Designed miniproteins, single chains. Designs and how they scored, part 37

Each design is a single chain, and the fold is of that chain. pLDDT is the mean over its residues in the fold that is shown.

## One batch from the design tools (miniprotein)

Design m1339
Fold by ESMFold2-Fast:
Structure m1339 (fold): chain A 60 residues (1-60)
Amino acid sequence: MRVRVTVPAEHIGGVKALVARLGGRILEERPDHLVVEVPAEHVPTLEALAAALGGTVEVL
């Protein structure tokens, strides 16, 4: 599933590390967001991390 993860720039590295651990891939990297492809079952894990970091996840 393709999602956009928006978090403060200081937390982008943590999101990237989680995506790699979940077997996902990064499709686009910007200072303010990542577009990633992950298994649909792992989207709630990304949403929980983003919320904890003051960010959001949008399903594309």
Scores: mean pLDDT 84

Design m1340
Fold by ESMFold2-Fast:
Order: C-alpha cells, then structure tokens, then sequence
Structure m1340 (fold): chain A 55 residues (1-55)
C-alpha cells in the first residue's frame, strides 16, 4: 500500500533525524514537512467517498 509505505518512510526518517546532529535535524525537519504534506494529499486522494454536510 502506497500510503503505508509513505508513512513508514516518514517514521524512519523522523527517527534517523533524531539520532543525527542539529544541522541534520533541521534539514530533515524541512524534508519531513514536505513528505508530510505529500502524505496528507495522497491520503485524501486515496480515500474516496468523503463524508460532507452539503447545503
């Protein structure tokens, strides 16, 4: 599953960033933010039939 793969990659990168020095953490934080946004977008696109309260 693409979403699960992305989630696991995000988790692994986050753990790696915590183990790195401060400069690496800053770079990884920026990278993680981009991955997080892509993951959220992919998650929404992969979830058809969202529940809305129409007018």
Amino acid sequence: DELERMRKALEKIRETAKAEGPEAQKAYDEFLKRIQENYEKAKKLNKPGKIYEPE
Scores: mean pLDDT 65

Design m1341
Fold by ESMFold2-Fast:
Structure m1341 (fold): chain A 65 residues (1-65)
Amino acid sequence: MKIDEKEVLEALADMYLALGKILERQGRFDEAAEWYEKAAELYRQSGNQEKADEARTLAERVRAR
């Protein structure tokens, strides 16, 4: 059984997105933006453009504070 690399990338991106949301709730906006950007890149690599766009928008939003 070969693990699908896209599924692994999307799972990692989901974790990074969750970490970003936790950091944002703590007021750690610079760190949240960094994790959102990492999530967006992983979603893009996995082919999930909708989630990549969401994560990028979240990163831009927290940077604008």
Scores: mean pLDDT 82

Design m1342
Fold by ESMFold2-Fast:
Structure m1342 (fold): chain A 82 residues (1-82)
Amino acid sequence: SAEKARKQSILYSAALIKILEEKGWKPPNKEVEELFKEVIEEAEKLSEEVKEETLKKLKENIEKSTDPEFKKELEEAIKLIE
């Protein structure tokens, strides 16, 4: 869907902004700076949704798993996401 593509674009753009900042890049003007802030803020909101859905799925998989080693791996993944 168009909405799903929009969300993916925002998350991808935020990731690129972070890489640029890590490389010491600075926005050329205040308008670009504000746009980047908006993209990061929107991506953070979307990231929280994805985080919550992921945590829910991991917890459900722990309950369904019969493998102690896999269960421990899922618990470790939850700890990294939290």
Scores: mean pLDDT 75

Design m1343
Fold by ESMFold2-Fast:
Structure m1343 (fold): chain A 84 residues (1-84)
Amino acid sequence: MREEAERLIEEAERLVLEATRALAAGDYERALELGRKAARLGVEAARLAETREEVTRAVGLAIAGIGLSFQAALLAGRPISEAA
């Protein structure tokens, strides 16, 4: 499970970065989708994590993904429920 958790963390980190760039570019639909994916991968990584550091990183990425999705949904005029 260690390799799987790390891969999910790396993918979630990439998605958070891409969502942040999309949000800055005004691509709110893309930012919403990427933020949602990052949040889901962060949660999955946290469940598979074997160390406190991995759990902390994974949870942080899930929270970041949720926050980016909420911002994107608000700016796109979409219900916040679609950000989850």
Scores: mean pLDDT 82

Design m1344
Fold by ESMFold2-Fast:
Structure m1344 (fold): chain A 71 residues (1-71)
Amino acid sequence: SALDEADRYGALAAATGRGSDWLNAGKAYYEAKDYEKAAEYFQKALEREEQLSPEQREEARKNLEKAKKLA
């Protein structure tokens, strides 16, 4: 399921601590319609913003706002 896939992305991000992995986990939870978890993971990605490209930072910020609105 989409949620099972999102949980795998979340586990990978927790293991690596990489900003891009947090971003991918947030996107996966958003697709799974778990907006509360999506917002949490986008926030974690932004806490590692030094590891993100400018485009990835903008993506994370925009998706965080959308996820918070839907949570």
Scores: mean pLDDT 87

Design m1345
Fold by ESMFold2-Fast:
Structure m1345 (fold): chain A 91 residues (1-91)
Amino acid sequence: GPAAEAAEAAAKAAKKAAEEATTEEAREEGEEAAEEARKAAEAGTPEEAAEGAREAAYEAGEAANLSEGMGAMMAGAAATAAGAAAGAALS
């Protein structure tokens, strides 16, 4: 459904952000964001999906703060996608 598709998109964005990360810390946060977004996509309830997506948004935001240039931009995009997935879960 739309919420799971949004969460899968957020997971892909976070994985790309981790690949473009300029620091090891940013890469780790990006990988954690991708894992949380994947959990949101597989969640059994809207509440669990929203929680996982919010955690993914937080971790992607941290990855953006720990990266430079394209890595920071891609992590920011992943945080936005995860935020959208949280909204979709509750709709």
Scores: mean pLDDT 85

Design m1346
Fold by ESMFold2-Fast:
Structure m1346 (fold): chain A 77 residues (1-77)
Amino acid sequence: MSAEELAEKVKTLSPLERKILGILLDSKKPLTAAELAKKLGVSVSTVNRHLKKLEELGLVESIKDGKKTLYRLNPKV
């Protein structure tokens, strides 16, 4: 992803989506949707909706770890 393409995608983000990216950037490990929901004070369903949008934009990736799904910033940005 080019720096220009990344900048354009970031401009389309809601405040909650920007907070999710900030938490993932500051985290030393991938996080579950439940961990993000707890940190943000919102429902898991709300976080899942925003995570799907961020994943579709290529900003976040999902990782299957046993029975858990973990999320991290996409290293290809």
Scores: mean pLDDT 78

Design m1347
Fold by ESMFold2-Fast:
Structure m1347 (fold): chain A 85 residues (1-85)
Amino acid sequence: SLEEKAQKLIERLKELIEELRELAEEAEARGDEELAALLRKQIEELEKAIEELKANPTEETLREAEELLGLAEIVVGIAKIVLSK
């Protein structure tokens, strides 16, 4: 069902939000305010996607959330590389 697919996607988005939050805290601690701000913006976008999925689980909102998940995974990867140096 769309509701079951939405719930699984919400769980994955929440996991990425946790990773992004940790990376944002690390970026801020290291004085990288621009990276911290970008990561916080990404968290906000994912939280909005979760609320949209809860309110209106459709094929369109699922597709949009899956696209955001993919972008967030790339952002996490880049942030990890930047913060490893």
Scores: mean pLDDT 87

Design m1348
Fold by ESMFold2-Fast:
Structure m1348 (fold): chain A 74 residues (1-74)
Amino acid sequence: SEEELLAEVERVAEEILELYRNRAPESEIDKKEDELLALYLRALDEQASPEVVARMRAIMEETGREVRRIEAER
């Protein structure tokens, strides 16, 4: 479902932020970022609604901004 897809995207995004906060290895971060991208590509392939795609993009953009904030605080 679209609700389950968005919940999974939010979960993976939070896991990415936690990896950055904990200074996890680049390989673990890359793997989680690939997982997030795969969810986005799956949504496009499954023809998810434009609203769901827009929300996923917003979550990804918010995650990128928060990563930059975490990095800047070091």
Scores: mean pLDDT 86

Design m1349
Fold by ESMFold2-Fast:
Formats: C-alpha cells, structure tokens, sequence
Structure m1349 (fold): chain A 70 residues (1-70)
C-alpha cells in the first residue's frame, strides 16, 4: 500500500540519521565502518531489498543505543 511505502521510507531516513548521529557523537571507528558497509550493500544489490535488510539491522542498532543511553 502507498501508506506502508511512505512510512517505510521515512523510517529508513530516521534510522540512517540516528546511526550517523551515534557514530559522530561517539566518534567510534566501528560505527563509521558499519554505516559505510550499509551504504555499500544498497549499491551492490537491489536497492529496495538492500534498504529493507539495512532497516532491520539499524532497528537492532537503535535498540542497543537506546538501552546503552538509558
């Protein structure tokens, strides 16, 4: 549905921005490498498939960040 597509795209934007903010705020090399690797995946495979897989990974990372910052 159109609603699902729009929500998915906005969720991906939020996740990407949160990942970047975490990497910059922490200054972690590992964080930057993860972000770079996710970008590479989107170019290597079908963009839509890659974005879905990336979003799943970012959701797990966001959960870990929220727990660490609590």
Amino acid sequence: SKEIKERSEKAQKKADENLMDYAVGKGLEAGRQIADSLGEGRKAVNPEEGEKKKEELLARIQAAIAEAQA
Scores: mean pLDDT 63

Design m1351
Fold by ESMFold2-Fast:
Structure m1351 (fold): chain A 62 residues (1-62)
Amino acid sequence: MTVVRARAAGVEAEAVLDGTQLTLSVLTPGTPRQQLAALLAARGKALEVAREEQLRKLAEES
């Protein structure tokens, strides 16, 4: 499970990646544009962390 937070355009968002399910949440109020920017930033970071973890496992075990 990967949990990350990101801030963009003054809004903070959280991404939780558990298996194949990605859950995105806005943590602070903002305009729809600001909220979308924060959600995209959080999603991007969660996927990057998950990818790095998978590459680490491949390097250590395979």
Scores: mean pLDDT 78

Design m1352
Fold by ESMFold2-Fast:
Structure m1352 (fold): chain A 57 residues (1-57)
Amino acid sequence: SPEQLANQMEANKIAKKAMDGELTPEEAAERLAKLPGVSPEAARRAAESIEEERKRS
């Protein structure tokens, strides 16, 4: 659906900003948790994964 695509694009935008250091892991988790279908736990785990990837780069 258009809503699912928009939500995926927003999640990708948040991940990109976090990778670029524009968002802290906590800020990224907060923004991801506001997306439909994303639990706070899932958002936090995603933000932690992005931070680990950022540290490897």
Scores: mean pLDDT 81

Design m1353
Fold by ESMFold2-Fast:
Structure m1353 (fold): chain A 97 residues (1-97)
Amino acid sequence: SKKEEAEKYLEKGNKLFKEGKYEEAVEYYKKAIELDPEYAEAWLNLGDALEKLGKYEEAKEYYQKALKLAEKDPDSLEIFSVGRRARVNLELLDKKL
């Protein structure tokens, strides 16, 4: 399914992110989002990778997208965690400006 394929791209992006390959991680997170545009965790992780690349304005936009998506599914513990992380990352990012 498209969701299962999106999850595999997220996992590949996460592996690249852990290896410090942030530009490559961005490309895989974008592939996950292309397959599942409502994948809040993929938007959050894209923001994280862009922040590592110093692209703070783009990171902020994607954190806001992740938060908005997470707020649409408040009954999911995984999505609730994504929303909390996005909010914290937005607050920390504002301190870097």
Scores: mean pLDDT 86

Design m1354
Fold by ESMFold2-Fast:
Structure m1354 (fold): chain A 86 residues (1-86)
Amino acid sequence: MKEHVQEAIKTLEEDLKQLEELIKSSTKLSEEEKEKLLKAIEEAKKKVEEAKKALEEGNYEEAFKKLEEAAKIVQEALKPLAEKLA
């Protein structure tokens, strides 16, 4: 279980970093759209940090819950802009 949570955290951190770079370099997004997406990524990163803390405490259920919350934040933010990022 711990190894699976660690892998999930690492994967999400890498995905968030790649997404942040794609947003910053995008020519299809307005500055307002970029600001909203970058704020969502920042909130998702906070949830990933909460997941890391839960993992250190041995609370694997809470760690997965925080990772799901992070993923949901990103999904909701990207939903209105899906075609521009495809």
Scores: mean pLDDT 79

Design m1355
Fold by ESMFold2-Fast:
Structure m1355 (fold): chain A 68 residues (1-68)
Amino acid sequence: EEIDAVAEEIADLVFADASVEEITAALVSVGVSKEDARRLAEYLLANRDSLTREQIIEIVKKYLLLYG
């Protein structure tokens, strides 16, 4: 499992104004439940202006280790 590559992909989607559904689908593809993936996607998009790319990558990596 390429956790680093997935976290970078999610960060890229967040900063590219991707939809909640698009980010949710990417997280589900690596084993996150649809409900947990959607909650994370909504959180990241809501907090995009207050988070750095590096912080988003770390949040996603930590989430994948706990729930993926």
Scores: mean pLDDT 81

Design m1356
Fold by ESMFold2-Fast:
Structure m1356 (fold): chain A 68 residues (1-68)
Amino acid sequence: DPAYDAALREVGRHFDEGEAAAAKGDLPTARRHYDRALAVAEQGGFSPNFIAALRRHGDRVLAAAEAA
């Protein structure tokens, strides 16, 4: 499925950029990339469980960094 494969690749790209930004302490950039990954997953019709897991991961990473 070309549309699903493209969306999965786009989600992965934004997720990886978010992770890299968070590791550097660039929280505004990490937040933008996690938000973009979520938007692509939602528009692509990804499972509710996948979307919930992605949201929880981003929320945990950002909350932990904001508390540091």
Scores: mean pLDDT 85

Design m1357
Fold by ESMFold2-Fast:
Structure m1357 (fold): chain A 100 residues (1-100)
Amino acid sequence: SLEEELVKNLIEELDKFVKKILSKASEEAKKKIEELYEELKKKLEDPSNSMEEKFEALKEFLKKVIEIVKEEEPSILEYVEAGSEVLLLQAEKLLKLLKS
């Protein structure tokens, strides 16, 4: 379905973003972020969750990653905030297209 394709594409972009963060993160931040990302992927891949619920899960994930980065790796904070904003704008645009 179109929804499955859009979720798959979102996960591919998230995977690239998360991998780049992990390459620069401390060992402790890396473990926390990896655990949060696995939980997000399960939520995104669950067909019983609405697209709105998936979008809220994405927002919460990015918020938590920003909080971890602020505490444990502030040198990459600007990159993580900018990338999070782009991902949220893209996801919101896709959600609006699915509702039309």
Scores: mean pLDDT 84

Design m1358
Fold by ESMFold2-Fast:
Structure m1358 (fold): chain A 68 residues (1-68)
Amino acid sequence: MVLSPKGQAEIAIAMAYMAIGIARRFGAPKEKIEEAERLLEEAEEALAAGDYEKAIELALEAARTALS
């Protein structure tokens, strides 16, 4: 199994999507969901720009924000 930097970023973004979905389902505050979604958008922009390390960092921050 080859986890390229791009593949790692894609997995991190997918995990952040799941975290936000879980948080929404279990009644997390709107402010936390909106903050997490903003961080996720920034992660996707970093992925599109080829900055995979930044994409991973932002995706993990989005997941933490949603679940905090």
Scores: mean pLDDT 84

Design m1359
Fold by ESMFold2-Fast:
Structure m1359 (fold): chain A 73 residues (1-73)
Amino acid sequence: MLTPEQLLRIARALIELGEVEFSKGNLEEAKYYFELAVKYAQRALDLEPSPEAQEVLERAQKGLEEVTKAIEK
């Protein structure tokens, strides 16, 4: 299995991809990346709770919330 450190690195990369796609108006792709980022960050937090893992999860969740609101309007 991936280590917590590897999971957080993947989650951060997915957040960056989601932010880029969101800025381009590619809302479905942005949502996909943020959903994956939430899953990876949650896995990292479940394996090793840390302030860093919590921050990454919160960032991913905020991105998912914003893109979902944009799609629903």
Scores: mean pLDDT 85

Design m1360
Fold by ESMFold2-Fast:
Structure m1360 (fold): chain A 76 residues (1-76)
Amino acid sequence: MTEEQELEAEAALTLMSLAVARRIFETTEDPEERRAAVEVMRREVARLEELAARDPRFQPLLDAARAELAEAEAAL
């Protein structure tokens, strides 16, 4: 794989993990599961920060993920 393809693959996996965590947060009634989902979202946002630092084309994805994390944390 090229470095570009590797970064795109990592971004795709990160976004999938973030989407799953967000879905758990939105659908669960268990406060412990909600906190666990937020911790996963924080981890995936940190991964997007590393990707955006390497390639600024990922900045819009990072900004969106940060907004979603902030909303989830405010609802916790």
Scores: mean pLDDT 84

Design m1361
Fold by ESMFold2-Fast:
Formats: sequence, C-alpha cells, structure tokens
Structure m1361 (fold): chain A 58 residues (1-58)
Amino acid sequence: SALERAEELLAEAERALAEGRGEEASKMYQDAGVWAVLAGDEELLARAQEGARRAESL
C-alpha cells in the first residue's frame, strides 16, 4: 500500500519533470518521499530526493 503509493507518485513526478512541470514535479517528488519513508524503502526515498533536486533546478 504505502510502497505502491510511493511508486505511483514517483512515476507521476518523473512524467511531470519530463514535461517541464518543475513546480508540480517537485511537490509530487516530496509526496513520493513521504510514502517511501512510510514504506521503509530507502532506494525510493533516494530517487524521490534526487528527482526533487532536478525539478527544483528547472
């Protein structure tokens, strides 16, 4: 449940980033990170944090 939510939000954030929607992508990556913490998945958390950094630079 929490893991699936983190994965779905991460996928949506990556799509938003690819579309140049940096502000939306950043918020989605932050939300994905919260669910990754709840799921205990450190790899997903790292991916969400890296994605947020890229989105912030747009």
Scores: mean pLDDT 85

Design m1362
Fold by ESMFold2-Fast:
Structure m1362 (fold): chain A 78 residues (1-78)
Amino acid sequence: VQDIINSIKDPKIKKAVEQVAKLAKQAGLDDDTIESIVKHTAKVGKEKGPDAALKAGQQAIDLSQMSPDQQQQWAQQR
């Protein structure tokens, strides 16, 4: 997780990803899920900027707390 955050050169994107990682840890998610969320958030930050990264990270945390049935329904709507 920290290695991914340390690879981010843009300080605003780095701060956004660090905030998402902290929120994911506070939500009680496992390390593998936190790493996946951090990778996704960093990618969104590089493509769409820090505000988009924060929103994507929060959505990923929310999705990770959903039941498998809720996740399946959400995926079908994309």
Scores: mean pLDDT 74

Design m1363
Fold by ESMFold2-Fast:
Structure m1363 (fold): chain A 116 residues (1-116)
Amino acid sequence: ADAELDRLYQEAKRLADELISRGEEGLVFRYEGDPSGAPGSRAAFAGVFKDENGNIIKIVGAAVTRLEDGKPVGRGRLEIYENGKLIEKREVEAPTVGDALGALLQAAADYIEKKK
């Protein structure tokens, strides 16, 4: 559900903000549910790193399984911040929460690689 996605997204944002407050770089990941992505499966991740110029990059993502027209689908959201400013926002829909999560993690990895 959208409310669950919003709640998980806010939790991921909190984890990223905690990393920043400690001056730490890292990736925190949490998955709850079964590997099939059945209804109720959900994931959140938060990443913080510094780019070549010392800018703080914050990546926040979450994905949930929801029923749409009686079919389970994966829905996800990703936001990327540079020094606290929103630079990129993505929303994804995929056949499973795992596929949605994979798409968000790939987008995050691509952004990190681009920043060197």
Scores: mean pLDDT 77

Design m1364
Fold by ESMFold2-Fast:
Structure m1364 (fold): chain A 87 residues (1-87)
Amino acid sequence: DEEEEIKKRIEEMLEENLKAAEESEENKEQTIEGLKLLLEMLKSGKLLPGSDPVTVGANRAYKHLSESELGKKVAIELLEEKLKELE
C-alpha cells in the first residue's frame, strides 16, 4: 500500500515533467538533464553543487524523495524506467 502510494506520486511528478518536455526540444533536453541529475543524487546520496534552475530543482526533488528509504528506492526504479522511455 505505502509502496504503491509512493510510486503513484512519483509517476504523477514525472508525467508533469514529461508533458512540459513535449512543448519543445529545449524543454525535453532540460527535463532529461534534470532527471539524470536527480537519479545520480539518489544513487550517490549526495547533493550536487549548483545554483542553476535545473540543479536547484533536482536538489529539491532529491530532498523530498530521500525522506524515506522506500521512497528513494522506488524513485530510482521509476527514474531509470522513464529515462529509457525518453531514449
Scores: mean pLDDT 72

Design m1365
Fold by ESMFold2-Fast:
Structure m1365 (fold): chain A 66 residues (1-66)
Amino acid sequence: SMEEEAAERAREEARKAKELIEKTPPELPPDPSLRETALHALELAEDPEKAAEEARRKVRERLARE
């Protein structure tokens, strides 16, 4: 299903991001907008389950509106 596909991708992306962060020290860009994006990505990497749930919810809501 689209929900499970989105959840699987989100979970896998978060897992890979966490692995890279633990392997290589994170570098925060000087640009404020890019820094904010990087910090948000770090937050999602900490909770792959949460990222997956969010992805499922968004897909479910989108389908319900069609």
Scores: mean pLDDT 73

Design m1366
Fold by ESMFold2-Fast:
Structure m1366 (fold): chain A 69 residues (1-69)
Amino acid sequence: SMREEILEEIRRILEEGGASEEEIEKILNYVRQGKADEAERLLVELYLRGKISVEQANRIGRLLRELFG
């Protein structure tokens, strides 16, 4: 499904950035639950901690908009 493809794309981007498996699963679980604000907050935290680039954060933000509108 499009949702599953987007979740896997988010995982790939987070792994490329160096996020831990625990951080990745926490974000993906918020996305699965429809908790867009919580997922976005964790993405901002990862960016501030240097775990993802601004380009990676922007790519994930676009994917979240595709899921949630």
Scores: mean pLDDT 86

Design m1367
Fold by ESMFold2-Fast:
Structure m1367 (fold): chain A 59 residues (1-59)
Amino acid sequence: GSLEERLAAAKQAEEEGKLAEEKGDKEAASRFYQEAIVRYEDLGLLDEAAKVKQRAAKL
């Protein structure tokens, strides 16, 4: 997809991870955060990926 579509997918995965974490579903949160990390890294957004990694590590 376009750069904008790929960025939107990364942000969507991060938001789904945060929602799962808020609900106490650590397994779902971990899976969504991992998807967001891969998507951000594929885009070269290493700082954004690192922030999600830190969030996931605190689950």
Scores: mean pLDDT 88

Design m1368
Fold by ESMFold2-Fast:
Structure m1368 (fold): chain A 101 residues (1-101)
Amino acid sequence: DLEEVLERIKNALKKMLESGKISEEEAKKALELLEELVKKYNLSPDELYFAYIIILDGIKFNDLETSYEIIELIVTSAPDDQEANQKIQDYFQWVLEKLNS
């Protein structure tokens, strides 16, 4: 159930906020973006969890715009779309480069 996954995400964000791992503004932005993606793309529960993880990385690297774009690409592209797969791979390579910077 998509609603159950969203409630689990809300609880996880609340726990991260209570522990000081994210700010109130970051938690609010994450939830707003995830709810927007669910509404626009009718995400499956699995897609919502993937989006959540990518949004958390976007918060860590202060680049939510790129995280949002890559989630859109993941949920709208065909599994065998080589151009989409390359862009997704390039995104994760960029994330790794930021981790090492």
Scores: mean pLDDT 81

Design m1369
Fold by ESMFold2-Fast:
Structure m1369 (fold): chain A 50 residues (1-50)
Amino acid sequence: SRLEEAVLNRAPLSEFRRLAKEELGAENLDDEMAELYRAMILAANRSKLS
């Protein structure tokens, strides 16, 4: 997904937030919520990362 690629490419939080609005419909995503989603995606993909 775009969110996963943004996290893997270490995109800035603002860019990740824009993608989250598009994919999740989270129009008012707070900084803390955006950071939480990034961490969640990284954790979910940890088993696939080496």
Scores: mean pLDDT 70

Design m1370
Fold by ESMFold2-Fast:
Structure m1370 (fold): chain A 80 residues (1-80)
Amino acid sequence: DAEKAREYLEKGKESFKQGKLDEAIEYYTKAFIYAVRAGDRELAREALEGLIKVAEEMIKQGNKDAEQILKDAREALERL
């Protein structure tokens, strides 16, 4: 639901702020799933924007596995 999407979005933001990039990806992904289920396009967009920022940071730190996350999040954002 939208409430769970907001909860996970807040957890994702906090994890990212703390530099816990793997946790931030997990929480933003959960936020996106719940936002889509709730039909809340604004929450879904915010969750995808969070995923993009975290993935970009992971790539800057040398984690190339995040390139697929970045691609998937950008494609999902275009379809919103």
Scores: mean pLDDT 88

Design m1371
Fold by ESMFold2-Fast:
Structure m1371 (fold): chain A 75 residues (1-75)
Amino acid sequence: MASELSPLEKAVLETLYKHGPLTARQLAELLGVSQPTVSRALRRLEARGLVVRIPTSPPLYALSKLGVEVLEEIK
């Protein structure tokens, strides 16, 4: 498994840190990428415990405690 974050995964974490909980659509608009591309990155980050999904409609995504810690190390 890759031990490092991709540039997109890092950008997602930084955006969530600055703007708070966001939908996949809002992340796609802020990052200038497609929603499927962001959703794929969010699934990888959630699987690593770096992001948590809040079951709203649509779902919101937020940094976990581990996600904040990892982001501060790579910043």
Scores: mean pLDDT 80

Design m1372
Fold by ESMFold2-Fast:
Structure m1372 (fold): chain A 66 residues (1-66)
Amino acid sequence: DLEEKLKKAKTAEELLKIAGEAIKAGDYELAVEAARKAIEMAKDNPGLKIAAEYELQVAEKLLEEK
């Protein structure tokens, strides 16, 4: 369950994986939540922050389109 994994995730890498899996599963709300948390956890890592910001943009666009 991706929602359960999201609540237990402790790293930006885990949150990015959850965001990607949520997008593939069509759970765009969960993907937005995971990507936002990934950005916060990765603020001192430019590469992870950029990746998380990209996932957030994709998830937000898909959530609006649904």
Scores: mean pLDDT 79

Design m1373
Fold by ESMFold2-Fast:
Structure m1373 (fold): chain A 64 residues (1-64)
Amino acid sequence: MKEQLIEQARKLLKQAQDLINQGKYDEAIKLANQAKKLAEQAGDKDLVEEAQGLIDYAQKLIKR
């Protein structure tokens, strides 16, 4: 169960990174938030922090 949540969270983070590269920051934040929730359910603190970092980065790009 936890391994599947971690795998799904990592896939969502990769998709969010691809969206950031495309300038689709709102969509990237949405996927990164979904990944964060899955990481929290899995109890993977490092992955939660990685997802939060991506959210913060994308939000900074929106503010410019």
Scores: mean pLDDT 84

Design m1374
Fold by ESMFold2-Fast:
Structure m1374 (fold): chain A 80 residues (1-80)
Amino acid sequence: MEEEVRELIKKARELVEKAKEAFKQGNYDEAIKLGVEALKTASEAYRKAVELKLPRELMQEALDAMIEATKVVKEINEKK
């Protein structure tokens, strides 16, 4: 169960990096899709961490991933 949340956080962070890469390459549609997927994945991780009453550190990591994904999506949308 904790491993599932850690894997979701890792996937969310990987998706954020892919979104940033796509954005730098001018692939805005792909960047937006990846950013939204990252946000959904991080939100799921946070929800499960709270439900399972996991350590505050994991909840914070999931929140950090959500914040990063949100910033990426916002930046891409501001560009078009």
Scores: mean pLDDT 82

Design m1375
Fold by ESMFold2-Fast:
Structure m1375 (fold): chain A 63 residues (1-63)
Amino acid sequence: MDAEEAARRAAEEARRAADAGDSKGANQLGHQGVQELRDAGGSEEDIELVEGAVARGIALAKS
């Protein structure tokens, strides 16, 4: 999965978890995605994409 695909999935998963009232789970999913990218040697740009997408997904679910 490339960085854009990972960011999209992380944002979608975080949004679904937040919609279900599981903010902790949403944050955990984002953290795991970032950690997997770091372990795979992902760039800081890729990591920022995933972090930003997760944050936006959570914000959209709460708004």
Scores: mean pLDDT 70

Design m1376
Fold by ESMFold2-Fast:
Structure m1376 (fold): chain A 77 residues (1-77)
Amino acid sequence: GVQALLEAARRAGEPDLVAELQALLDRMAAMEEEAAKSSGAKRREIIRQMATEYTGVVIRVVGEMIDRGIDHLVGPE
């Protein structure tokens, strides 16, 4: 998940990727709280927005990691 990408970014010493992933986690937490306070169509819309935001940021960060040669799939040593 996002935590594994965050750990990989920290290990690689990529502060920009760390910041982007931390910001994503903060946004997801805020949107989840907003969804919990909402109902019906508004709740569904927030959930759709969460899915879009999560997917976009994760794909971009993974692409950056690949481009920079960061192995985010390394198993235990």
Scores: mean pLDDT 79

